Designed miniproteins, single chains. Designs and how they scored, part 79

Each design is a single chain, and the fold is of that chain. pLDDT is the mean over its residues in the fold that is shown.

## One batch from the design tools (miniprotein)

Design m2742
Fold by ESMFold2-Fast:
Structure m2742 (fold): chain A 79 residues (1-79)
Amino acid sequence: SAEEALEEARRAVEEADRVAREAAEAGLPREQQLAAGVAAGLARIALGVGRVTGDYEFGARQARRALERARAALAGDLG
């Protein structure tokens, strides 16, 4: 449902923000911190797009992809 998708998008944003904070607090290389931060920002944009368009399923899908990028950056994958 749209409500479930909105909740998924919100959770993905919260988790991406947590991952970005973890990268910064751990003192990871600057490139990893920046990549995680950018990914967290993309997750927030995805949630915003879902809200503006009413397409929360699209917003959730994009927010999850952004979260995956944040996690990859935390692990050292900057591809």
Scores: mean pLDDT 88

Design m2743
Fold by ESMFold2-Fast:
Structure m2743 (fold): chain A 105 residues (1-105)
Amino acid sequence: SEIQQLVNQAIQLSANIRDAIDNGDDEKALEYLDQLKQTLQQLKSLLQDSNPAAVALADEAIRQIDRLEKAIRDKASKDEILAIHDELGRLLGQLVDEVQRYLDS
């Protein structure tokens, strides 16, 4: 399904963002964050009328993407960047679980 493809893309993009952060590749991290934001926006559009819990989690994840993008552009410490990434990862995990529950219904 398109929803499952978007979930798989979000998981892969999250891993790519972490690798880029670990390697100090700010440009790749920002590119992957922009792609993740687009993926989450598409997922929200598909779920808008059927799963408000997933939409709310996607909105929270998008807010953390915006915070992470700002931290990277502002050259924040690696510890600060990783802390925001950990919070983003937590929200993405909750979103994946909610979407999988929805698809299994």
Scores: mean pLDDT 90

Design m2744
Fold by ESMFold2-Fast:
Structure m2744 (fold): chain A 87 residues (1-87)
Amino acid sequence: STEEKFAKLSQILGDLLKKIAPHLSEEELQELERRVLQILMDGLRSGDIDATIAAAKALLEELKARHPELSPLVDEALAQLDALAAE
């Protein structure tokens, strides 16, 4: 269901934020958390899970470009988002 997909999306993004938090400055982490929350809030308001996953993937690709050292953790999250989109 759409509700189950939103729950999984929230879990994937939350798990990633927890894993990368020690590697980011406080300012960068707060900004990333705000952007993730905005994507999730916009998604829940619209009910458009596919657009929400696409927005999350775009944010993660941007993060990977800025912090190539985080690529293994970001790539794991991107793979989980691709699997969720394919459900």
Scores: mean pLDDT 89

Design m2745
Fold by ESMFold2-Fast:
Structure m2745 (fold): chain A 75 residues (1-75)
Amino acid sequence: SERDEVAERIARAESEVGKLMMELGSDPNATDEQIEKAIEAQKLVNTGRDYLFAGDLEKARAKVEEAEKLIEEIK
């Protein structure tokens, strides 16, 4: 279902952001820009999860799409 698709995307983005935050925290070459983008992506994932919990699938999808774009920019 659409809800299951959005839930899976949020869960994947949450896991990827968590991994990136740990990697950046232990990387002496990590830039402030990368760290700021990772923090923003984490906030977007949390907001998307809250919209999913509230049943607003369109807003949940929009927030996870923004998070996914930031995650790709960090890589």
Scores: mean pLDDT 88

Design m2746
Fold by ESMFold2-Fast:
Structure m2746 (fold): chain A 74 residues (1-74)
Amino acid sequence: SMERIAELEARMRELAREYVAAVKDPSASPAEKHEAELEWARRMQELLEEMAKIDPERAEQIAVDVVAELHAAL
């Protein structure tokens, strides 16, 4: 369902925002920033796997866009 894909995409973008905030936090230790990266990667993979069960081609397109936006925000 396209509605479910949109929901998963919104969750991916929220995870990206949380990760960017964690990396840019001047009070966070390098270890805390690394933990944030690992947690982001794990949760992103789970969302991608769920989206790919619905539409693998759309999942790949969205993943590329979200990761590109994340890199631009870093």
Scores: mean pLDDT 87

Design m2747
Fold by ESMFold2-Fast:
Structure m2747 (fold): chain A 91 residues (1-91)
Amino acid sequence: SMAAEQEREWREFLDIVLTALEKAPELEKYSPSKEFGRDMVVSMIRMAEEIGRKRLDEASRERLRELTDRVIALVRAGDYEGAIALVEEAR
């Protein structure tokens, strides 16, 4: 069904974001600065959001935007554990 397809696309998107967040501390460690490392993680999440929006219906796109904005705020604060928890809850 289309609903099952949308559920799969949603979970696949969240898995991409989780992978980026799990690697974020290492990325920051090897970046020129914490700000630079966090900017790279934010850019990766925004890229994943753009890809997800092309595959999701209208209602899911709004949920995606809200989730992504909250995750990015936590990434900017360096709270990767909180960001991971938010994404896991949205699965």
Scores: mean pLDDT 83

Design m2748
Fold by ESMFold2-Fast:
Structure m2748 (fold): chain A 70 residues (1-70)
Amino acid sequence: IDLLKKYSELSSEASAAYAGSEALRRQAAKDPANRDKLLALADQLQQRGDELKKLADLLGNEYNKLKSLA
């Protein structure tokens, strides 16, 4: 079912974005010269992860609703 597949894809993308954000924050701790730039990029990835997770949750809820109607 497309909704389950899309939910899985969005959840994976959100997890990857969060992992990328964490990696950039760890790199910022090791690189004081580029700290502010790396933290800004980490914040952008975290925001993207939040957006993707919200979309995944919406699709998961819609799938459960459709399943209850079958």
Scores: mean pLDDT 82

Design m2749
Fold by ESMFold2-Fast:
Structure m2749 (fold): chain A 78 residues (1-78)
Amino acid sequence: SDAELLNLAAALQEMDDATAVALLRKYLEEKGLPLPSDAELRAVVARIKAAPSVAEAARVLRDFLEELRGRPAEPQAA
């Protein structure tokens, strides 16, 4: 839901980078989404933290999740 993404984006902005990456990875695993590389998770967390508002951070998160839904399943090295 939009409220879920806003709450998650706000939480990610308030955490340190390592904790934010770990939380985002756990969220993706719980949703059954393809897991990106650690470098991609760090890049997305950096974009979320650089966003000027929680609404913009939630948009970054939503666009990332939509991209992941279009990716083929693991293994990553296919």
Scores: mean pLDDT 80

Design m2750
Fold by ESMFold2-Fast:
Structure m2750 (fold): chain A 98 residues (1-98)
Amino acid sequence: MEAEKLLEEMFKEIVEKEKLSEEEVEKLKKNFKHAVEVARALLDGLTRNSTAEIDRLRPQLSDDEIAAIDAQAAALSSDELGYRIVESLLMQKKLREK
């Protein structure tokens, strides 16, 4: 997937968790579109680090937590690049909640 779609999918989870209105969602999407060029450069770095981060974090999570994160990552991204980035971020979030 393109960086724009990855950002929109990640943004969708934030919207669902925070219960944002359609107007708030539209304003935030506009801000993400303006940040896409910066995000593309950051995504290259995140992708390279995501595999190492996943390998480090996975042993600290239960099988059930990993399964839930994998399902969330699959819902938020339809490509391997986006999946790995989202998976690493969700693992980090889950570990912080423990």
Scores: mean pLDDT 65

Design m2751
Fold by ESMFold2-Fast:
Structure m2751 (fold): chain A 66 residues (1-66)
Amino acid sequence: SLEELRAEVERVLEEAEAKGLTPQEFIDKLQALADEAIARGYPVDEVQRLLAEGARRFYERWKARR
């Protein structure tokens, strides 16, 4: 379900914070999740929306930490 994808995006955000992932490493992980979700038949528009929100939240935290 899309809720499972949302939970996986949350997990990637938590991992990025815990491991200090770079923006590029974080985006690579989100892209892998997107590709897998689309391959499983998730709606492309909904996947893109969830990933955009995840990227925005990562960027806000990354910028605040500098």
Scores: mean pLDDT 80

Design m2752
Fold by ESMFold2-Fast:
Structure m2752 (fold): chain A 91 residues (1-91)
Amino acid sequence: SSMERFRELAKKNSLALVYLIKKTKDKELAEKAIEELKNSEQTDEEITKKTLEWLEKLLKGEELPKEEIEEMEKAYKEIEKLEEEAKKLAE
């Protein structure tokens, strides 16, 4: 269904965003992401709640579980690869 595809895409985007913030240690991006997520219509969705928890932990300097980091890294690499492929097609 379209809703299931949207949820899968939203989950991958959220995981990749958290990984990017963790890798870059960009606190401003983390704070902005938290603000935007709290003000979104999706605030009650499980992935939105988990993303908020992960971002708040990163701002506090807390370590995320290794299994969750591995899932985030995988999502980040998948998105990075798609962006590189899209850039090559535009050239």
Scores: mean pLDDT 76

Design m2753
Fold by ESMFold2-Fast:
Structure m2753 (fold): chain A 115 residues (1-115)
Amino acid sequence: SMVAEGYRAAVAVTRAGGSNEEALAAMKARLTPEQAEMLDHLWEVEEDPSKAEELKKLQELIEKASEYAQKLLEGMPLEEVKEELIKLGKEMGYEELGKMLAALLEERYELEKKK
């Protein structure tokens, strides 16, 4: 729910013409400390060339989240998609990120239906 609240806040900032930095700050303000640290870790891993292997794993998990977002639109059950993303995150050593991506995917799907 906190991840969903953070995502909604980021979307609201973006729709109001705010910057990407303002949107990220609005999201982080609504996350748990652990979730905010995970976002900071993603940024640090992207900027550090010595962490290329870790970056690859994080990118693979994010790409899988995007694939599952497409599968939801193709009629795959939401709960099955969430379960598979959480399982994959745990298997890759990023259980909390897997849970966050599942929550973001659910919120994104619900917002898309309200267009």
Scores: mean pLDDT 72

Design m2754
Fold by ESMFold2-Fast:
Structure m2754 (fold): chain A 72 residues (1-72)
Amino acid sequence: MVEELLRKAQEYYAKAFYFRGLADKFRALARAVSHDPEKAKQYLKLADDFESQADKYYSLAQKLLEQAKKLL
């Protein structure tokens, strides 16, 4: 039981990290095109969308870790 919860938490952490990396990438792209404010805004919106996905998976991982801790 605990091992299964830890495995799922690990998967969700990996997904959170992946989406966080995408958010960072698009924030960097927004800075690179700062001369084009509309394009920069589009990249920032994509970064925010990926950050939202990262937060979602991070929250899921944290909930699974909390459940695992209670089963110790």
Scores: mean pLDDT 84

Design m2755
Fold by ESMFold2-Fast:
Structure m2755 (fold): chain A 74 residues (1-74)
Amino acid sequence: SAEGEALRAEALRLLAEIGRLLRESDLSPQEKQQIEDEALRLYLLLMEAVDAGDLAAARAHLSQLRTLRERLEA
C-alpha cells in the first residue's frame, strides 16, 4: 500500500538519523550498540507489520523510532 511504503521510507530515514546522532554522541560504545540494536529491531518489526497489513502496529513502531531519535537530540 502507499501508506505502508511511506511508513517504511520514514522509518529508514529515522534509522539513518539515529545512526548519525549516535556517531556524533558522547555515549559509550556499549550504549551506542544497545540503541542501534533497539532501532534496528523496531525497523524490522515495522517492516513485518507493513507486510502483514497491520498499519496500526507499523505506526506504533514508527512512533517508538521517533521517540528514540528525540531522546538522542536532548
Scores: mean pLDDT 89

Design m2756
Fold by ESMFold2-Fast:
Structure m2756 (fold): chain A 98 residues (1-98)
Amino acid sequence: SEVEKELSKMIQKGSQLYSIIKPYASPDFNSEIIDKLSEMSKAQMNKDFKSAIKKGEELIKLFQKGIELVKKQNPQAAQQAQQLLQEFQKSLKKVKKG
């Protein structure tokens, strides 16, 4: 379905965001991102789209905080991460519409 396709894009973009943020964030912060990405993936597998949306919204808040950490040390990497976050947010809006 279109919803499953957009959720798969979110998981892909979320993993790319995690890779950019990881060097600049604490292990605990990084673990929280991985846990929520895992929970979103599990919700998708169970076709629990409501839970997947909730985890996506929680991830947006974490990614916003992570990008601020990146921006202090590497503004160019933060700009790339911000673009990936915009794509993640667009996919979430499509999931909510489906």
Scores: mean pLDDT 90

Design m2757
Fold by ESMFold2-Fast:
Structure m2757 (fold): chain A 115 residues (1-115)
Amino acid sequence: MSKEEALKKAIEKFDELVDVLYKIYTGQLPFEEGKKRVEELTEELIKYMKEAGFSDKFIERVKKAVEEAVKHLEAMLASTDPAEQAAHRQKLADALFQLYQIKRFAEIELENLKK
């Protein structure tokens, strides 16, 4: 796979991953089904990131962000305390921000290849 194709596929997998996390958050997708889809999308994302030449540091950052997002989604959905739910929602937002930053690096790399 070319670096350009791998970057495009990685960006698509970031978008699909965030969409699935959002659907779990809104209750549109059951947590157990969504968790399996997140795991599948994360494996595909990591594959394309490696093909695009991302360092192990970025790969580990993605893995950690996904693990944190899933962990805090599960805790938020299990909680009946509004303050605890708000705390987990904030940690979920922090994890999603990390994924967004890595996606943005992929987009910038792709833009630079088109120049």
Scores: mean pLDDT 87

Design m2758
Fold by ESMFold2-Fast:
Structure m2758 (fold): chain A 80 residues (1-80)
Amino acid sequence: SSDLEELEELFTRLEELLAEVSDLAEKKNDFDTLKEVKEIYDKALDLYYEALEDPSKVEEKKAELEKLQAEVERLKKELE
């Protein structure tokens, strides 16, 4: 079903985000940046479990994912 496809897409994107955050942690060694990286990771993991428990409102969950991705991109620019 379309709902299942959207959920599978959400989980795939969350897994990709978690991988990106893990990679970012390897590139930064200062405490403040690592703290922000961990916070993003924890939020992404919470969103993953929330999507497992309640598969509704996929678009709202995707919007939250986009916000987390934007946070990762901001942190990546700090590395440049």
Scores: mean pLDDT 77

Design m2759
Fold by ESMFold2-Fast:
Structure m2759 (fold): chain A 91 residues (1-91)
Amino acid sequence: MKGEELAKKAIEAIREGKYEEAIELIEKAFEAGDKKGAIKATIALLKALVSQGYDELTPYLLKILEAYYNEDYETAAELAKEALEEARKLL
């Protein structure tokens, strides 16, 4: 699968409540070099999880959004990877 397709499938998995599958697809998107798509999918995942009461992820979401809006994709990607590990522990 191309990285862009992986990030899109991750967002679809999030909409279906398949959060563990979404994490795996986001990680594959990062590995495939779709850094921006993987960051956007991570933001979507964290928004969904925070809306379900996983408030521990709120600080990660805010920091990733700040880095992403400043076009600091390297920092946003590092923060996203940390957030995915924390999300995996909570699921």
Scores: mean pLDDT 86

Design m2760
Fold by ESMFold2-Fast:
Formats: C-alpha cells, sequence, structure tokens
Structure m2760 (fold): chain A 65 residues (1-65)
C-alpha cells in the first residue's frame, strides 16, 4: 500500500533532523533512537512508493488548466 503523503520531516522534524545529521544512535536516548528508527522506516517506504509511481508515469506535472 502507498504511504501517507507526509514526509518524515513533516511527521517528526526532530527525528528527521537527527537522521539527516548522522548522529550516533548510541548517544541518543531510547526514545530518540526509536523516533529516528521510525523516521528511517517511513522514509524508506515513501521512497519505494515514489519509485513505483514514477515508473508507472503517475507522478508528472499537471498540464496547464
Amino acid sequence: EPPDVLIPEEVDSEASALLAAGVDPATLSPEERRRVELAREWRRSLREWQERVQRQGLYQPRPPE
């Protein structure tokens, strides 16, 4: 099934920022580590769905009016 249209940055901006910064998971609290892991899984699922949509030609700019 396709993921929600929300990007990890929109769902959990703090966890997405930590993931993007490449912070060592060992320095994070268990809660922060869990949030980063969920953001990573979300990002992976969204990317996979976007690749399928692109291959099917479903993601294209709308024609003008």
Scores: mean pLDDT 63

Design m2761
Fold by ESMFold2-Fast:
Structure m2761 (fold): chain A 79 residues (1-79)
Amino acid sequence: MMISKEEFVEYLKELSKKLPKGAISPKFDKDKDGKLDDEEIEQILKGFDSLDFNGDGKVTEAQFKFLVENILVDDYDLE
């Protein structure tokens, strides 16, 4: 299964609504408010673009999981 850039953005927005404060890495959630603003999402999308070697706007589920894990603090498990 492939994850599109649009699906990834929607997932990040939903994830930020459901995560407790402090679950998102301080690298991305600098204010520790538990939400991702447009600027923080753009930084995350640079990681998506780096894994999208074919330029088709999609990544694999494994690449998607890797990107999400890099947003979260260490040892945080996703449901």
Scores: mean pLDDT 67

Design m2762
Fold by ESMFold2-Fast:
Structure m2762 (fold): chain A 74 residues (1-74)
Amino acid sequence: MKTLEIELSQTVNADGSGTFHLKVRVDGEVEIELSFTAKNKAEAAAATKAAEEAIQEVKEKYGLTDEQIEEAAR
């Protein structure tokens, strides 16, 4: 059984933009570390999609289930 940790944080900047940070660890090793700055809803949607695709890639690479991803994101 592999230990899965997902950290997602969001900061709203004074100019109204949002900075999103995603970090995924598998067995204590950082597999994904992403940072995006979104100035509007379209950029925020693109950043969300990129984060979802990165999580999906880790899921496929390590044979993780959707339940394991959901539990790690809690």
Scores: mean pLDDT 73

Design m2763
Fold by ESMFold2-Fast:
Structure m2763 (fold): chain A 101 residues (1-101)
Amino acid sequence: SKLKELEELVDKLVKMLATDTETFLRILRLVAELPEVPEHLLRKVYTYFKPLLVAHRDEILRVAARDPEFKSNLLGFLDALERRGLLDPALQALRDALRAL
């Protein structure tokens, strides 16, 4: 099915992005700038972005410390994940670190 093919392609892209910090940060910035993500897409975004947010935590914090707009947008994205029950302890720790900057 097209959905299974898409999921396999996304898994490959996520694995590549785990080692490409610069490309991941560019994608994260664009996603965080979105005014609202539809509920059905938010769960898919969470599934694929969660391991990348954990892998790139230190780099995310360094960028956010120097970019107040990125920090604000990323906090909004993490707050949206919390409202959906998707904020696990690792992402909560990232959010708490962002708030402390």
Scores: mean pLDDT 77

Design m2764
Fold by ESMFold2-Fast:
Structure m2764 (fold): chain A 102 residues (1-102)
Amino acid sequence: AEEARLLELAEAERARLREMADAIVAEAPLIEERIGVSRETVREIAELIREQKPPPSDELREAMRKILEFLVEAGRQGVTPAARRFLALVEARRAREAAARA
């Protein structure tokens, strides 16, 4: 029972990370236009998130940070549906982490 529940929670988190990655890919043109991260680099970052792999270089770590910060802010401003969905996923994750620490 406990192992099955932990597996279900892990699968749900993997599904949420895939949805975050898809939102990043959907916003690749806007990310390139607004913050200068190339569409190729945006897709590479999305794949790292989907695969749950850490960025292998300082340049990719900085690109990931800029992309995540930009999408959170764009979501708060309601710029696009994908950015709003990304913000909702980030806020839901923060709420789960806060509940786990309480």
Scores: mean pLDDT 81

Design m2765
Fold by ESMFold2-Fast:
Structure m2765 (fold): chain A 61 residues (1-61)
Amino acid sequence: DKVAEYERLAREHGLDPTTARELALGAEEHGLSLEEVRKILEGLPASVAAGRAAAAELAAE
């Protein structure tokens, strides 16, 4: 349940599906709240999020 919510939040912040899933699994393992995960994602530089999205688009099939 929480994994799907974490994954959705990560994708809303521009992470690719693989990275979003890894972050969601890590957040669940560490018992992080959705609020804590949101703070982490908001702390990511926009340039990093944009670069990840561009790389994911090039690598996606």
Scores: mean pLDDT 67

Design m2766
Fold by ESMFold2-Fast:
Structure m2766 (fold): chain A 88 residues (1-88)
Amino acid sequence: DELKERIERAREFARELAKLVLEGKMSAVEAAQAILAELYKLGLDEVAEKLEPVLREIIERYLRGELSEEEAARRILEAVEEALREYE
């Protein structure tokens, strides 16, 4: 199933980027932007469009100092996994 393969690839990508943020190798903002770009690249446009406002809210809270980098990374990963579950 091509859709299931794309969903799993998107999930693996999000997990890898969250790990890079937790290791201090990437910002939460960079990770969120890269995840959205990867979703569009994989043809998961509807997932990306639904997820974009959720990720924007997480990043806005991070930029206001309401979330640490680690908390932002965790919430980004959770939001991506929840959005992908709807399409499994």
Scores: mean pLDDT 86

Design m2767
Fold by ESMFold2-Fast:
Structure m2767 (fold): chain A 100 residues (1-100)
Amino acid sequence: MKKLIEADYYLGLSRIAESLGMEELAKEYREKAIELAVEAIKELYEELGKDPEKLVEFLVEAYKKGAVNRELLEMAAEKLREEGDEELAKAVEEALERME
């Protein structure tokens, strides 16, 4: 959870930097936000006993309570797919579907 809050903070900083025309800084903050979100998901998966369904349920409840940013989860799922972590990418994508 702490790393997800930190990831959201850096995503906010990337948007501020982009609005100020600081393209390189915006990119650095965006990449850091994605990295932190991926790390948080991997840590949660370990804490939940590597159970994909529990991870899905946790992320859906976190979203309902305003504790996680949907856009961050979408970016994290894409990064997990690019890295070949199909199981975690699928779990995050399933959570995103249930948030609708």
Scores: mean pLDDT 85

Design m2768
Fold by ESMFold2-Fast:
Structure m2768 (fold): chain A 92 residues (1-92)
Amino acid sequence: AEERFLARARELAPAGEEIAASNEAPALDPEEEAELAALTALVGPEAAERAMRAYRVAREFSKNAEDPENREKALALTGYALYILAEALERQ
C-alpha cells in the first residue's frame, strides 16, 4: 500500500514541479506561516519554502476541483510537495 503511494507521488512529482514553476503562489495566512516555520525546523528553509509553495498552488486548484484538469494539477502539486519533503529528510 505505502509502496504504491510513494510510486504515485514520484510519478506525479515532475508534472508538479512544472506546474509549481508556472504558477504564482498566493500569500501565506498566519496559520500557514506557522506551518512553514515548523517545516523549516524539520527539513530546512529551501525544502520547506518549495513544499509550502507547491501546497499553496495545489490549494488554489482545489477550489475548482469539479474540473478534472484542476484535480490532476492539485494531485501533481501534492506529489511534488511530498517528494521535496522526502528528499530533504533522506539527506539528513
Scores: mean pLDDT 74

Design m2769
Fold by ESMFold2-Fast:
Structure m2769 (fold): chain A 100 residues (1-100)
Amino acid sequence: KEEEKKEKIRELLEKELELRKEKVLKENPDLPEEEIKKWIEEGKKKIDGIIEELESLSKEELEELLREIERWVAENAASLTEDQRRQAELAREILEILLS
């Protein structure tokens, strides 16, 4: 079950990375392919780091992070960008998976 949680979290983070890649490509259509490859490679390394960090947290720390995200979203609801809302929902979903 713990292995399944890690894979689900990785899939969610990789999906977010792909969405960000598409946005970067739309905003910067002249970006060299080599720079895009480096960006993806760095993104995948960051995903591994995020998973490792989350696994190091206690249940209490995960619950506090979830509370902090929910509070931040509530306080900033009117000013959140689509990207910020998506990222907050992703973080919430990941934390809920870890706490399940």
Scores: mean pLDDT 81

Design m2770
Fold by ESMFold2-Fast:
Structure m2770 (fold): chain A 99 residues (1-99)
Amino acid sequence: DLLLPPEEMEKMRPLLKELTKEIKETNPKASALEVAAYVAEKFGLPAPRSREELEALIAELRAQPVSVENTTLIYILETTLAVLELEEAVEAAIARREA
């Protein structure tokens, strides 16, 4: 289990809150992939343009030494990947209903 101590998680909470606010104010209809790209660029990483690129970025980060910043990035990007998969499932369900 790669859980950060609660005190380290609390240090990241204000940053996560501000990032969420910035994304919502800039593009309130941003897709999960657009959110992942914004977060990656904010931390000086290449912006993923597809699910495959997002998965590759997460794998690269997981291969790096454990740090508060790296663990926080992995958590955010894995959350955006899960939402992207949900968005794709919803779109597929709508397409089936319209057929």
Scores: mean pLDDT 72

Design m2771
Fold by ESMFold2-Fast:
Structure m2771 (fold): chain A 63 residues (1-63)
Amino acid sequence: SIKAKMDELKAEIEASNLDAATKEKLLKSIDTVLANLDQFSDDEIAQFLAALRKTIAELDAAA
């Protein structure tokens, strides 16, 4: 479920109007969290996803 949600977010980032450097940075952050899922609580993962979605929405609105 968490992996599926993060994969969907990666697809949204790749399809967004963000510049390539920003996309690479965001995708790397998601991959880092995916590689270390056992080190994060469910609440921390939920906060990360919420913060990242908000950041993408704000950056897309500015583009």
Scores: mean pLDDT 77

Design m2772
Fold by ESMFold2-Fast:
Structure m2772 (fold): chain A 128 residues (1-128)
Amino acid sequence: MADELFEKGEYEKAIKAYEEELSVREDPDLYFKLGLAYSKMGKYDEAAEWFTKAFELYAKKDPNSPKAARALQRAVLAYLESGDYKKAIDLALNAIEKYPDSPVIRQAALNALAFAIGIKPDEVLKAQ
């Protein structure tokens, strides 16, 4: 039901439905969907907070998960879109420091920050 509301563009109703599901069980996929819904509404600070929660749970299970990388990248980009550059940088650096042996997290953090300064992701991969 909540996903159907999101697909119809009823983001406020989708948020309420996802929050009701989240009250039954903690699920990083629900946190990620909340982040997407807030992002679609232009509420980037709230979106970043939900993407950060999704990242933390995905990374706790598997720091090399593509889902962890995607959630981190979305969280950093959401803070940049909100104009909160300090939170974006701090989140990316803290993720790299917490998971120093994860190339997946490192790449996601660097790619998200590179978009903020106009560097394409393929150039970040070559920059060392």
Scores: mean pLDDT 82

Design m2773
Fold by ESMFold2-Fast:
Structure m2773 (fold): chain A 82 residues (1-82)
Amino acid sequence: PEVTVETYLSAEVESADAVRVEEPQERVDVPKVEVDGKTLVGLEAGGVRILVPAAEGDELEVTVIELPNGMRVGEATVTTTR
């Protein structure tokens, strides 16, 4: 099987003091929108929302990155197996 991994960020991060924090991940309903043949999926973790293109059966994981000023950025990984 071919495995493809794609990573998406909710915002650009440029800080040596940024830390990854463990937060519970939740899927949220969003309007049905297609991007590159996939449907946008909404994910929330630790107060951060991120939209990623995913197909049925794709594995979704969100990591929260906290900046020194307390701002949080979501990093989502989509794993597709075909």
Scores: mean pLDDT 72

Design m2774
Fold by ESMFold2-Fast:
Structure m2774 (fold): chain A 73 residues (1-73)
Amino acid sequence: SDEELRRELLEIAREEVEKLAGAEMSPQDQELLAQLVVEEALARPGIEELSREERRELVRKLVEQLIPKLKPA
């Protein structure tokens, strides 16, 4: 279901944001990034057909892509 997919993506996004952003971002900014990553992942065609491993890899790439836009210069 959409609810289960969104929950799984949010759990993965929070894990990957913590791993990649760590203490570089406030907890509020980490949560914002995780939510943005979930919305980007859900916008991708065929996201519902991906395995958990493939969803994690997509989320990781999205986190890496979005981090530079949220870090102070």
Scores: mean pLDDT 79

